# Designed miniproteins, single chains, continued (4): the designs that were tried, part 52

Each design is a single chain, and the fold is of that chain. pLDDT is the mean over its residues in the fold that is shown.

## One batch from the design tools (miniprotein)

Design m13766
Fold by ESMFold2-Fast:
Structure m13766 (fold): chain A 99 residues (1-99)
Amino acid sequence: MEELLAEIERELATTTNASARAQARIALAILEGRPVEELLAELSDEAKATLERNIENAPEEIKKKIEEVMKKLGIDDRIKAFLTLLIEEAKKLLEEELK
């Protein structure tokens, strides 16, 4: 696993064991460049609830970034906005790392 992706996921999700499957799917989606819609379709209601809780417990800086993404995309789905933000940040870091 890429250390940068694992670090970002750990910082935002806090737990690796409790939602290992959901985290693995997010990491794979980021690495494969899969659309957020496909990732959301693969998440169970339980996994979505876990992400919602993580968003509620996120630092204010992250919450503001999520709100900005929601406004930019014209959506009210915080989970979709959060996953979009996570994928965009991870792609930027991977681009920089691979250069």
Scores: mean pLDDT 62

Design m13767
Fold by ESMFold2-Fast:
Structure m13767 (fold): chain A 94 residues (1-94)
Amino acid sequence: MTEEEIQKAIEEGKEELMKVEKIPEEMADKIAKKFLEALKEIEKNPELTLEERREKQLEIVKELAEELLKSGKAKEVAEKLLKGIEEYKKEKEK
């Protein structure tokens, strides 16, 4: 993935957070930037296996969910993200 493709994906995610979850723009922007930085770090390590990349992506999502819970502004979004991670892990085992 190119840097532009990653930025576009994050921007689309930010727009969804603002429209669907009604998250304030400032918070959506902070989330998008943190995600972009973490994805760039994963992309810079070509030796990472697909499994390791997924692991790191889940770690990033979990970190964001914890940050959202601490802010108190997006508790429902944070709970949905955590639930999604659990469901993904269960589906992988089936």
Scores: mean pLDDT 66

Design m13768
Fold by ESMFold2-Fast:
Structure m13768 (fold): chain A 95 residues (1-95)
Amino acid sequence: SKAEEVLKKLENAEELKPALEEALEVLKELEDGEMALRIAEAALEALEKLPKPSVEEARLALEIAMRALKLASKEQVARAIGLVLRALGLLLDAE
């Protein structure tokens, strides 16, 4: 699926911004909260591996986490909120 393809791109991307933009577009078509959370987790992990994430990359990761939160079930909301908070932390540290 497109979701599985973007997940792989996030895990091994040499240029993260295009992978984050593609992930955001894929999330617009998703109804599966678990897959959305997996994409958000992969995006945050990829960003956290960068020595200096850009403000634009951090903003994209935040938007990805926020969209995953919208798709989250009641049982997934706490995990989704945790991802949004991680994204906000990365944005505060971004250059």
Scores: mean pLDDT 85

Design m13769
Fold by ESMFold2-Fast:
Structure m13769 (fold): chain A 61 residues (1-61)
Amino acid sequence: SSLEELEQQRLEGSGRATEAAKKEYEKIGEPKSEEEFDEIVKKMTEAARRALEEYRRELEE
């Protein structure tokens, strides 16, 4: 059903976003200050956002 497909797509999108954020954190490493923590969070958020946008584009292709 379309509802089940939408739920699956949301779950897959969430997984991709989580993996993208995780990879970004692994690339940058452990923050040593509050300012570094904020920058890492910002970069992880951007990576997750890009992953979700890319996944959505795949679904439309």
Scores: mean pLDDT 78

Design m13770
Fold by ESMFold2-Fast:
Structure m13770 (fold): chain A 75 residues (1-75)
Amino acid sequence: LSLEELVAAARELMKQPLSPEEKAALEVYTLGQVTGASRESQIATFARLTGLSREEAERLLERIERRVRETAKKL
């Protein structure tokens, strides 16, 4: 995804009802893509911010990544 596609998809997803954890995952994922942060770094940051386990954080980030990619394809 280009930076513009990523930002547009993230904004579109923010218009939908998201849980606090989903919003946090979207922010961590988006910032991670912009800064070039590793997947492991994104998982660790998200887990720290939310108190989720590493496994829960990883699953939520994977779901958000899929939603961002699918949203970007529809734009």
Scores: mean pLDDT 82

Design m13771
Fold by ESMFold2-Fast:
Structure m13771 (fold): chain A 83 residues (1-83)
Amino acid sequence: MVIELRYTSPEELEKQVREAAELGAEKPTTVIITHPDRQLARNAALLIARLASEAGRLATIQEEGPTVTVRILSEEELKKLLE
């Protein structure tokens, strides 16, 4: 599943980050964060990755210009990488 985060306030960002992390804990999820402030986008991506790790999942973070992409991997994807 792909989730795009768009926000105008810190409170809205926190709600969207929590929702994305909850979904990522249940199934493979890709979160795309686009914000003019790259530091805010990075902080959101790191928080999602940490919450995924607490749930026992691996996440990868990729930065491309104003966009930060967080991919939360499934157990099946992990098994393919570890073969």
Scores: mean pLDDT 69

Design m13772
Fold by ESMFold2-Fast:
Structure m13772 (fold): chain A 78 residues (1-78)
Amino acid sequence: DPEARKERIEELIDRYIEARRNDDSETLLEVAEEMRELFSEEELDELIEEAVSKVNNDPRVNALYELAMLAKNLLATK
């Protein structure tokens, strides 16, 4: 369900922004792990590429970029 997946992404972005505001590294890791479970490496790469073109203007797009990068880094850690 694309709509449910989109809602989940928005929730993860909100939690990531709040965790960054509170300097909550534990919640940042949890949100990144949930993002990693939600997306394949290929899908994370696509999100990163889309966000890169917008990263300088929108804090939610910046959060999505950072979150997708963290999720990809966790995927690379065996």
Scores: mean pLDDT 76

Design m13773
Fold by ESMFold2-Fast:
Order: sequence, then C-alpha cells, then structure tokens
Structure m13773 (fold): chain A 100 residues (1-100)
Amino acid sequence: SPSLAQMLDFLKELAEDPEFGMLVSMPDPALEPGYSDIVPNPVSIEEIIERIESGELTTPQQVLDEVRRLVENAKKYYPEGSPVVEAAEKLEAKVEEFTA
C-alpha cells in the first residue's frame, strides 16, 4: 500500500494530466450556476493536495474518501456521461488502483 507522501505525489501527477484539468480547481460560481445549491461542500484535486500538505488529511483512506466525494459531487451537478463525470470516474479508478 502506498504512503501518504506517495499518494500526494500521485495526485500532483494527475493534476498535471490534461484529462483531469476540469477537476483540478474549485468550480467558478459565475460559470457553474447553482453549483453551491446542489453541492454545498465542493472539493477539487488542488484542495485535496493542499489539505494533505497542511496535515488535515493524515491517512490514505481519508484521501480516497475525498476523491470519492469529488466524484459524487460531479455526478450530482453534471449530466451522466458528460466529460466531467467520465473524467471524475477515471480519476477514482486510477487512485483506487494506485492504493490497491
């Protein structure tokens, strides 16, 4: 099983992948109308990285739970089969494979 430091490096690598570009930063309320009403607790790859580096997330399981929450948030706001939802599902699969 990977260490928290190895998961941090892996998330940083995924954040540089163009496939996941739409998941890196927090949603812009001006571009995503009603996002905060549907998703009151948003999360992004960048926010997960920052929370690992600050010591708020201290276990691989906590990191995996936040990645899963990112996927659930995408599925709540965006249509099924949309590029954002597909990217989120691919992100989850890559993180789960890395942590296996």
Scores: mean pLDDT 85

Design m13774
Fold by ESMFold2-Fast:
Structure m13774 (fold): chain A 93 residues (1-93)
Amino acid sequence: ELGEKLIEEGKKLIELGKKVIEKAKELITLFENRTWPATNRPQEYVDFNKEVIELGLLDKPIESVEDAEEVIKKAEELLIKPGKEKIELGKKL
């Protein structure tokens, strides 16, 4: 029973981490292609920046490729890795 709960929690963390990583990769593509708007930014990217800060992955909005790469790294360390560890622990219980 405890093992099943840990597996569910781990799956949720991995799913969240994957979504964050994919969105950060989209931002990297926009920066590299110079298609990032200078004045008016899409609301979806404004909302994503809020989520990134709320999750503790970055202490400021993503404004560069380096910021987006840091978000990917932090999502792997703080969401994906702990999620995988919870699943493995849950399987052993």
Scores: mean pLDDT 80

Design m13775
Fold by ESMFold2-Fast:
Structure m13775 (fold): chain A 103 residues (1-103)
Amino acid sequence: SEEDIERIKKLVEEAKKLVDEAMQALDNGDREKFRQLLMEIARLLQEIEDIAEKMGNEEIVDLVRKALDLVERALRSTDPAEQKAILEEIKKVLDEILKLIDS
């Protein structure tokens, strides 16, 4: 529905803002804030997955699961350069979701 699409769009935009905040926390060496922000991103992604599954949109479900896997990889990494690269990949996946819902 249009309401479900608008909800996904808002959640994705919020997740993108948190990714930018996570990049700043990483650059500042704030490891605790970085971890907390990644957990909040995962929570938003889980909400998007639930809505997309109810809509039967398998493409969005697959992209959200890819983003969740990237969040888990970032949480397990101890290398800030790798973590930054993963955050950039997450942002790209979020942009792909937005492009798909605007089609």
Scores: mean pLDDT 90

Design m13776
Fold by ESMFold2-Fast:
Structure m13776 (fold): chain A 60 residues (1-60)
Amino acid sequence: SAAEHLLAARQAWQAGDYETAVRHLEAFLADPEFDSLPPEVQAGYRRELAEARAKAAQAA
């Protein structure tokens, strides 16, 4: 589910595993349930994914 991907992304981020966090955030944003969120909340998660990608690139 979308919620499972979001939880997994946050756990990976806390562990410093930004590559895994990106995977789960991308899966969360691709879920149809994401489209039901308010636009400002969607924008927040899109920014979070961009930050995760930047950190993953620094770690690679």
Scores: mean pLDDT 83

Design m13777
Fold by ESMFold2-Fast:
Structure m13777 (fold): chain A 83 residues (1-83)
Amino acid sequence: MSDEEIRRKALKYFNKYDKDGDGTLSREEFIKAVKEIAKEYGLEPTDEEIEAYFDKYDKDGDGKLSREEFIEAVVDFIKEKLE
């Protein structure tokens, strides 16, 4: 499956959970979004596995991920689990 397809799904779920339009997702919203995306690929990650990726991409330690950080985290996570 192409990186572009994963990026497209990530953007779709980012927009679904970023209802306030602030351009960020909380840890809880990130976990929910990644679980929904992963399930589309036949994956059932644990909350702990997803939280590790949140911590990896939360460079500023503010407890939020930007749209770009979220998309990259999702692409990295799904590709690692599929290959």
Scores: mean pLDDT 79

Design m13778
Fold by ESMFold2-Fast:
Structure m13778 (fold): chain A 90 residues (1-90)
Amino acid sequence: SSIDAQIDALVAQILAARTPAEVRAVLEQILLLMEENKLSVDQIDAVTQRVHAAVLELIRRIEDPAMQAEVERLAAEFHLRAVVIGALSS
């Protein structure tokens, strides 16, 4: 299967996540795909924009403020780690 199909499935899983641990697991898989497939900075930026949009939509659906805060923290860590992967690939 193409990497695009894998990213599509993982982004959809963010919206289906029920716990911060599930969000973390999906974000870790996306970071692994970025690293293993040596995505360009432009490709990483496109994927991080999609992840950001999905995480914002998930946060809007969460009723528990503690879970919202943890998901926001995980998203911030994901963004930083994605930027580092891009820099190391350059």
Scores: mean pLDDT 86

Design m13779
Fold by ESMFold2-Fast:
Structure m13779 (fold): chain A 86 residues (1-86)
Amino acid sequence: SELEEALETFKNRVKNMSEHKVDEKELKEEIKELEKEYEEALKNNDLLKAVQILTAILILKVDLGAPMEEIEKTIEEILKLSELLK
């Protein structure tokens, strides 16, 4: 139908314009994947990689609008790991 063709064209335009627009679902899925990588880095005693991954998680949680308490807890964990690298 003409309406379906117009809707598909609109979707493709929004998708192309949104190549850099992280939606809430995509952001949550990315955080979950990074959390798995963070646990794996800790198991491998790769503290530098763990700090880098946790910093990425922090940025994504800020973009997601996570509660301030959760953001503060993540910052505290980054600081604790960073002290172990000295």
Scores: mean pLDDT 74

Design m13780
Fold by ESMFold2-Fast:
Parts: C-alpha cells; sequence; structure tokens
Structure m13780 (fold): chain A 83 residues (1-83)
C-alpha cells in the first residue's frame, strides 16, 4: 500500500516504467516494418480519444497481432507523445 502514494516524483523515479519502454521497443522491433508503421499511425490517431488499453485492443484486432504486441506499440507511442 506504500505504492498508493501516487506521487508524480515517485512515478518519475520508478524504473519499472523505463524497463517497460525498453521491452516495448524490443517487441516492436521484432514486428514486420509494415505492421509497425500501421500500428504506430493508429496509436497516434486514437490515443487522444481512447485509453491506452482500448487502443491496444483495437490495434491487436485490426492488424491481427497479439495483445502484447499491440500494447508494446501503444506504450511506446504514448511515451513518445508525453515528451
Amino acid sequence: EEELKKSYEFLNLNKIREENIKTAKEIVDSLPKEVQEKARKLAEELLPTMSQEEVARYIAEKLGISLEEAQAIVNLVAYEKRK
């Protein structure tokens, strides 16, 4: 329950987020280039109007990739857009 502090400082210092982004990049790099480009474009277009989880499910279904692969792309795009 110490995790429930929800401090922006704590979240920014949490290396778990950085590890997740590294894993996401590795997963994305394993996908065909055409799939990467289509998924990134969909994520960039949908993320302003939908949650990351909703976007990931949509991309997985639309492109026929796994939910883990779609989540990796969505996490990477969301991370880049927040900078």
Scores: mean pLDDT 71

Design m13781
Fold by ESMFold2-Fast:
Structure m13781 (fold): chain A 84 residues (1-84)
Amino acid sequence: MLTREQLEELVDKIIARVKELPDIVTREQFIEVMTEVLKEFGFSEKTARVEARSMFDFLDFTQDGSFKKEDLLKALERLRPVLH
């Protein structure tokens, strides 16, 4: 289980990586970004991909399979109050 500080650092790294993506972020692009960030925090490839898919499904409550980058960034920023 990640500490609060580790969760905040994880969100910051994801936001920084997402900012570099195109204006439309696909499920596959998000899963790759999330998987690589989670691996930096010590997760195995298998566990990181499962967690990345769960996070995408949590954020993609409309289930359209993609995000506008600005909407995704807003959703990620909203996770900060929940982690505190």
Scores: mean pLDDT 74

Design m13782
Fold by ESMFold2-Fast:
Structure m13782 (fold): chain A 62 residues (1-62)
Amino acid sequence: LTPAQRELIAYAQELIAKHPEARDAILQVLVEATKRLLDGADPEKVLREAKERMEQAVADAQ
């Protein structure tokens, strides 16, 4: 795993532990972000966007 992939997985795990109601939405963001990283997208941009989308998923689920 790349450092960016490890950071995304760790971030997702922590958010799911705190907000289990958003689990499926967070996992979907994680899968999409991982695919982008494998396709050679900018890791810093992917990390920022994925974290924002995961936070939004939490807000939407409450």
Scores: mean pLDDT 83

Design m13783
Fold by ESMFold2-Fast:
Structure m13783 (fold): chain A 98 residues (1-98)
Amino acid sequence: EKAEKRKEQYEKLYELAEEAIALVERYKAAGKEERGKLLAGTRVAVGLADLRMEAGISQEEQVKLNQKITKAGLGTPEEAIEVLKEIAEEAKKAAEEL
């Protein structure tokens, strides 16, 4: 039961990372004025990841994930996509191993 809930948490983190990648790709294509909205969109993804505290992901793991997502929001669109892809891949692997 606890392992099943943790698997659902990682599956949801994967979904959030995929949605954030799609948002970054969209704003990357939209030009310079839309790049300001990229930071706001990535910060929304960080806020959604913070809801994981209720789901029982460890405090240490939550901090590490939030740091990666925050870094993605502060970098270039290309760097943001790479960090988000890493988060998605790690989340998918964790879900498959549970």
Scores: mean pLDDT 62

Design m13784
Fold by ESMFold2-Fast:
Structure m13784 (fold): chain A 87 residues (1-87)
Amino acid sequence: MLYRANEKLRKLLESMGLTKDEYTLIEIYVALTEYLVKNKLIDTTENPGVVYLEGTLLGELLGTKSVHLSDGEVFHSMIEKNTTLVE
């Protein structure tokens, strides 16, 4: 299945060099993971697994200053709200 990102999610994907109109869910999840790593948003010292989002495009999409990597539902909900299934 292919999904089209809305304007906010598309800005994040474009910041990662991704310029396609349509993506699979797996491609979107991979891009989000790479965004976290590239921008050093994952805490590896004081609070391992906490993602710091303040001032980021991803923070605007999630509406929060931080999340935990184990909160898969929060990422899934954000993707569903910011994508449209393409027929």
Scores: mean pLDDT 80

Design m13785
Fold by ESMFold2-Fast:
Structure m13785 (fold): chain A 80 residues (1-80)
Amino acid sequence: SQEELLEKIEKELDDLFEKAEKAVDEKNFDEYEKILKELEKIMQEAGEKLPYDLVKKLMAKVQKRLKEIEEKKKKVLEEE
């Protein structure tokens, strides 16, 4: 049950990261902000349903991916 929930959350996060990267590439920063809010909601739900150790690992993964997307956003903004 917890393993299935973790896998579901990881898939939802991966889908949102793909959408976030696409939004940044398209310079659709309003959509990017909406996706960030969705990520926050998913992480809050994960914190309520999963053990702390798994939440900590998910947070590390999310922080790493968001850093990569933010670096990409900075490069896109330099082209405007």
Scores: mean pLDDT 83

Design m13786
Fold by ESMFold2-Fast:
Structure m13786 (fold): chain A 70 residues (1-70)
Amino acid sequence: KEKIYEDVLLTLRSARRRARHPEAIRVIDETIEKVKEAYEKGATPKEILQIVLEGARRVREIEARHAAEA
């Protein structure tokens, strides 16, 4: 439980440091806060992973939009 939470936060923080677009950074920050809130409420690893997957989908949509506009 704790190991997955720590690994997820490390991954999200790493993604935030590499993100170049303000919109992507905002989505990652929102995902980090949702993960923290879910963990504090006793969410399962599956629930935490679903939050991360939804955040990753949103970031991919932002990246695709930037690629189309470039």
Scores: mean pLDDT 79

Design m13787
Fold by ESMFold2-Fast:
Structure m13787 (fold): chain A 102 residues (1-102)
Amino acid sequence: EILPGSISLGSTGPLLKAVVQTVEEYYGLPVDGVLDAETFRALREVLANIAAVPVSEAGPDDGVLDENLMALIKKAQRAAGLPEDGVLNLPMLLVLGIPRLP
């Protein structure tokens, strides 16, 4: 399944799939690695929590994988002390190690 607005994160694709599967597992969604609207919402909530922002301020829940998700990833990276490049890399995956996050 494809969300409205195609994702374009360069080399992030394989790491994004791993993050998506982790989020799906954490929220009890089907673990298929597909970034659907429900998985997008769950990922947004996890990133907002790491970035220490309210979910209501994390951008609209419209499933668009554009600047809103990229900005949220960068905010989470800043909160974790990582480079703000918007790339879901290994240190970012470790920070997103659900269910071990608070």
Scores: mean pLDDT 58

Design m13788
Fold by ESMFold2-Fast:
Structure m13788 (fold): chain A 64 residues (1-64)
Amino acid sequence: MEKEKELALEFADKVKEWALKNYPTGEEFARRIDELKEKFLKGEITIAEFVQEVDALLRAARAA
């Protein structure tokens, strides 16, 4: 689980960095990702839920 957790957090960080570089609203997306990271680290959501929600944010950003 530790390695899976590490990879999930790396994925979120890459999405955050991409959003900050590619969108005027990237800072807003970054804050939303940070909120998801905090929930995940507190155990409020699972690894699968965390990755799914980060991916959903990325898809929404790309559709805009």
Scores: mean pLDDT 77

Design m13789
Fold by ESMFold2-Fast:
Structure m13789 (fold): chain A 91 residues (1-91)
Amino acid sequence: DTFEAQVAHAEAERERYIRRVEEDPEGVVEEAIEAVESTELAVPTPLAERVLEAIEEIKKIEDKEERLELFVKAVRELLDEHLAAVVAKAK
């Protein structure tokens, strides 16, 4: 089942990414911002809009630690929403 495989893959990726974010939030945040900025997402989706909005809000914050904390939180919330959508579609 393709949907079952997608759910399992998304869960594994979410868990790995969250673990990575907790261990190296600075590197993950920098990598994620660079990836989003470099790709110039061609297809506007609610998820893409929220990522860009979070990045813009975070750029306004001069404190590096506060920026990292807010970005990590935003990324975790977006990953949770994505996983929930994949699970709902598989049902």
Scores: mean pLDDT 60

Design m13790
Fold by ESMFold2-Fast:
Structure m13790 (fold): chain A 69 residues (1-69)
Amino acid sequence: GANAKAREMVDAATDLSRAARFALRLLLAEYPVEAITEEDVRRVATALGLSPADIERAVAFLREIKAAV
């Protein structure tokens, strides 16, 4: 399904930090990928203490996932 494909993309990404990968995996564990918003990524990543650069990379990667699934 879409969430399985999204998890594969997160796990295969070489340009995501471990922290950014963890934030995206947390959201994909709780929500269908279609329901995850950029605001959700920013909120979770901020709560986990990601740098601004890692937050924006995680948001950009969510856009890549949504385009591919």
Scores: mean pLDDT 87

Design m13791
Fold by ESMFold2-Fast:
Order: C-alpha cells, then sequence, then structure tokens
Structure m13791 (fold): chain A 105 residues (1-105)
C-alpha cells in the first residue's frame, strides 16, 4: 500500500511539473495514472479509495488542467467528485461554483 501511495504521489508531482511547463494534456495523463493507482475502480466504484484527500487534490488539479484545455464540463465533474471525497477542498468548491455559472447549470 505504501509503495502504491508513493507511486501515485510521484505521478502527481510529474503532472504538476507538466502543468507548470504548459503541457496540460501531459499533466492530465499523469493525473489519470495517479488516479488509477488510488482508485482502480474509478469512475464506477469509489469504495476502498486508498487516500480520499490525495485523490480529491489530484482530481482538483486535473480539473484545472482540463479548464486550460477548454474541457469545462469535464473539469466541473472533477471538482464535484473532489468535493464528494473531501468536502473541505475550498479550491474545488470555488471552481465548481464558477463553472456552474459559466455553464448555466
Amino acid sequence: MEKILEEARELFEKGKKAFEEGNYEEAVEYYDKAIALLAPGYPADLSGVLDKELLAEILTNQGIALEKLKYYYAAYLNYKLALSLDPKNEEARKRAEELAKKLKL
């Protein structure tokens, strides 16, 4: 379990680095790999997620990268899911509210 969490964190850091370099599609790919390690049943089954707070943080960062790519509805869903896993995630909450207004949801 610890090794899987370490691998997920490493992939998350690679995703953040790709994002900072403006490589948003590459960032999304690294985030997808990290999500797959933390939640192998995602998106169909979120029971038994190894670290809900870490998964929420990764989903939030993936949502931000998706917004840069103009995939606004996909980003909105990422933020809503992040909030279901970690209701205290202020960044996901704020971004979900802003996108809901933009998308007239």
Scores: mean pLDDT 85

Design m13792
Fold by ESMFold2-Fast:
Structure m13792 (fold): chain A 79 residues (1-79)
Amino acid sequence: ASAARAEGNILEREGLEYEEAARNPHPGPVADLSPAELYRLAAEKYREAARAYEAAGDTARAQHMLAKSEEAERLAEEV
């Protein structure tokens, strides 16, 4: 229960970080991912977060994460 919620929080944050990187790409010392690839990673993390929140019994947050995942996948196709 509480462990699943903590896992969901971490996965949601990782999704947000990938989404932010997709919006504000900058060159790094390692190979950079494209904005489309970053949005797809964000979508994947949001789906994982949704599953974790559902396991924690937080249906509303799980639904919100699924909506964010769908939006991120849509953005990946538009960039």
Scores: mean pLDDT 80

Design m13793
Fold by ESMFold2-Fast:
Formats: C-alpha cells, structure tokens, sequence
Structure m13793 (fold): chain A 107 residues (1-107)
C-alpha cells in the first residue's frame, strides 16, 4: 500500500541518518530494512518483530520531524532508534540460532 511504502521510506531515511552519525553500520541498516520488508510482506511474521518494526516507523517519523527544529530531541530519538535496531537484530540472531539448532538436531 501507499502507507506501507511511505513507512519503509521514512525508516530508510532515518537509518541513513544513524549510519551518517556512526551509530550503526551500513550492513546493519541493510539487514533492518530487509527485516522491515519481510514483516510488511508476511502477515504471519513474529508479533515481537512486528512490534519492533512499528516502533521503528514511529521513531523514524519523529526523527524526520525534529531533524531541522530541535537538535537535542533529534539526537535522543536517534539513540532510541539505535536501541530498537539493536533489539530487532538480536531477535533475528536468536531466530537464526534456533533454526540452526533445529537443523542440527534433525540431522
């Protein structure tokens, strides 16, 4: 939908700002965007992952609003978004580890 694409673009732009500030790597930003698109395309995505993606959308919108108006608030929002990024990547790493463990147990 137009709203889903707008949400994706807001998160992309905010993640580029996090990379510019040295808060996350370009590789971490790319992984987060891949997970974001996965959640948008898969209604059965884990609820915890969907909640983190919804938080990224809200933070991205606030970051884009505050970037030219309030430097202190902008920097606080970037740090909060980094926290959500770290949580989403940690959740994905746990999910990948569970899949690997199941594969080894099945062999």
Amino acid sequence: SAQEEADYEAVREALEMLVEKGLISPEEAAEVLSLFRYVQENPDAPPEMRELVEQLVELARQILEEKDTNEEKYNELLEEMKRVVDELLALQARREAEIEAQTKAAG
Scores: mean pLDDT 84

Design m13794
Fold by ESMFold2-Fast:
Order: structure tokens, then C-alpha cells, then sequence
Structure m13794 (fold): chain A 81 residues (1-81)
């Protein structure tokens, strides 16, 4: 998901961004995907303004994973009629 060839600084920033996203997802587990995405985007913009490219890549990957999970859960619920 992230570029494999990153500087040591970019690798450290990517790690911190991933940790922040994981923490925000845990703290906001009861909120909708939309609310979680807004919270994550605002926090990343505030804490990592100089690393928006890396932040956007990490956030996009996590949001796509959560969307896939929501789709799977909705399909499972509809089929469990």
C-alpha cells in the first residue's frame, strides 16, 4: 500500500500515521465509517500537514478496507433474511 522505497523519515512518519489511525478507529469504533473518516482526515491534516501524501495513502487504504468490510456485513445481513 505505501511505497516500498521511503526515506527513514518517511518510514517513521508512515508508522506514526498508521498508529494514529489504528488508535482513532479503536476510540471511535461505535461511530459510522463516514464519521470515522472525517475524524481521521482532520487529525491527519492537523498532525501531519507536511506529509499529506503519505497520510492520504494510509487513510485511503484503511477506508477502502473498512468499506469492503461494511459491504460484506451488509450482504451477509441481507442473505440472512
Amino acid sequence: MLPEHLSDEEKEVARRIQELIDRLLEENKDKSLHEKTVIMANELETRFPEHIRIAAQVLTAEVLREIGREIDERLAKERAK
Scores: mean pLDDT 75

Design m13795
Fold by ESMFold2-Fast:
Structure m13795 (fold): chain A 73 residues (1-73)
Amino acid sequence: MQKKLEELKKQYAILKALEAAKELGLKVTDIKVSVKGNKVIAVAYTEDGKAVVVTVDGDKITVEVLPAEDVKL
């Protein structure tokens, strides 16, 4: 059960990052996903050197746009 829930959270975080990048008109070049305990972090790197960072922590979802060099996983 836990492994399936983690996979669904990863997919959701990735979709949310891609959605946010599309809304901002950014071209995604790479996606990285990290799992830290109950948190899933998806990072969509963009062609212009930005990163869309989505953090999923239970019901709390945060979306940030950072310079790619400022991203820490």
Scores: mean pLDDT 79

Design m13796
Fold by ESMFold2-Fast:
Structure m13796 (fold): chain A 82 residues (1-82)
Amino acid sequence: MVPSFEEVKARIDAVLEEARATARTREELAEYLRRVGAIILENMEHLTPEQLIELAVRAVRGVGELEGLSEEQIEEAIENIK
C-alpha cells in the first residue's frame, strides 16, 4: 500500500503545522525541513512530477512564512523550483 497524494499532502501539512507551533531556531526549522524532504523522497516514485512540484511549493511557502520571509521572497523561491 502506497500513500495517496492527499495523504502525502496531509503529512506535510501536519509537519509544517507542528513547525509553526514549536520551531524557534533555524536548526529546529531545518529538522522539520528534513522531515518534509524525507516524506517527498519516500513518495517520489509513485507521484507525478506535477504533484512533486506542488508538494515542494507547499513546503517552500510554509517554511518561508515560518522564517518570516515576505510574500515577494516566498514567490521568488517558488519560481526557482518550478
Scores: mean pLDDT 77

Design m13797
Fold by ESMFold2-Fast:
Structure m13797 (fold): chain A 78 residues (1-78)
Amino acid sequence: MEERVQALGDRMEAALSDEEIEELTERLVEQAKKLGDDQEKLKELYLQSLREAARRAGLSDEEIQLLVEAYQKQVDAA
């Protein structure tokens, strides 16, 4: 499982430009500031941003779902 998620992450980094990564990160930070300490809303924001980055990288809906589920598992374990 971890190897597949890491391969998807590597594909995203290879497909996205530094400018696209910066834009997505800035948008995430600005939205997170508006949510404050609401952990549930912050979790949803991170998942939404992850889906957007994966779509821009050209990942399939199935690959995006695997990445999102892996992230949800990590967040729920924390």
Scores: mean pLDDT 75

Design m13798
Fold by ESMFold2-Fast:
Structure m13798 (fold): chain A 95 residues (1-95)
Amino acid sequence: SLEEAIERLRRAAEELAKLVEPYDPELARQVLDAVDRLVEAARRGDREAAEQALRELALYGEQAMKRASDADPSKTLEVTRAGVALARAAAEVVS
């Protein structure tokens, strides 16, 4: 269901945000804000807004992964898993 896809998206985003927050709290907030915009667009059936939010989430997600991995290379696998989970969950919401 859409609500189950949204719950998976929020959990994946929270995991990535938690990993980057110690190094860049603004970027963590940007990831979470992009998720909120994607969720709102998906619930409205606004395809253009959803595609825009998805692009923003992909950009901030990539920046968050790079920032967290650069700051703590020992967590690169955890960061990569969080990023992959976020991308998959976001794709499910827009499908």
Scores: mean pLDDT 90

Design m13799
Fold by ESMFold2-Fast:
Structure m13799 (fold): chain A 90 residues (1-90)
Amino acid sequence: DLEKRIRELLEEARKEPNIEKRAELISQVAQLLIEMGLSLDEINEIMALAVEAVETGKVEEKLKEVEEKYGGLAGELLEEMIELLKEELE
């Protein structure tokens, strides 16, 4: 079950204090979403929306956009990308 594995990886990423290991877990989530039917271009769009959410602070609005367009697991990926980007921008 790809959905179950994605949720397990997202929970692991949220608990991972090492930024490089967390990025690896997030990368695995993106790969499994591609196996579920998303394209690389769509993953790149989610990353662009994560950057915009960090720059504008409009996390809820970008989450809704991604969830409506790509589904709830893509929204979860967006959340983890946003948190990773916030730490990188310090």
Scores: mean pLDDT 84

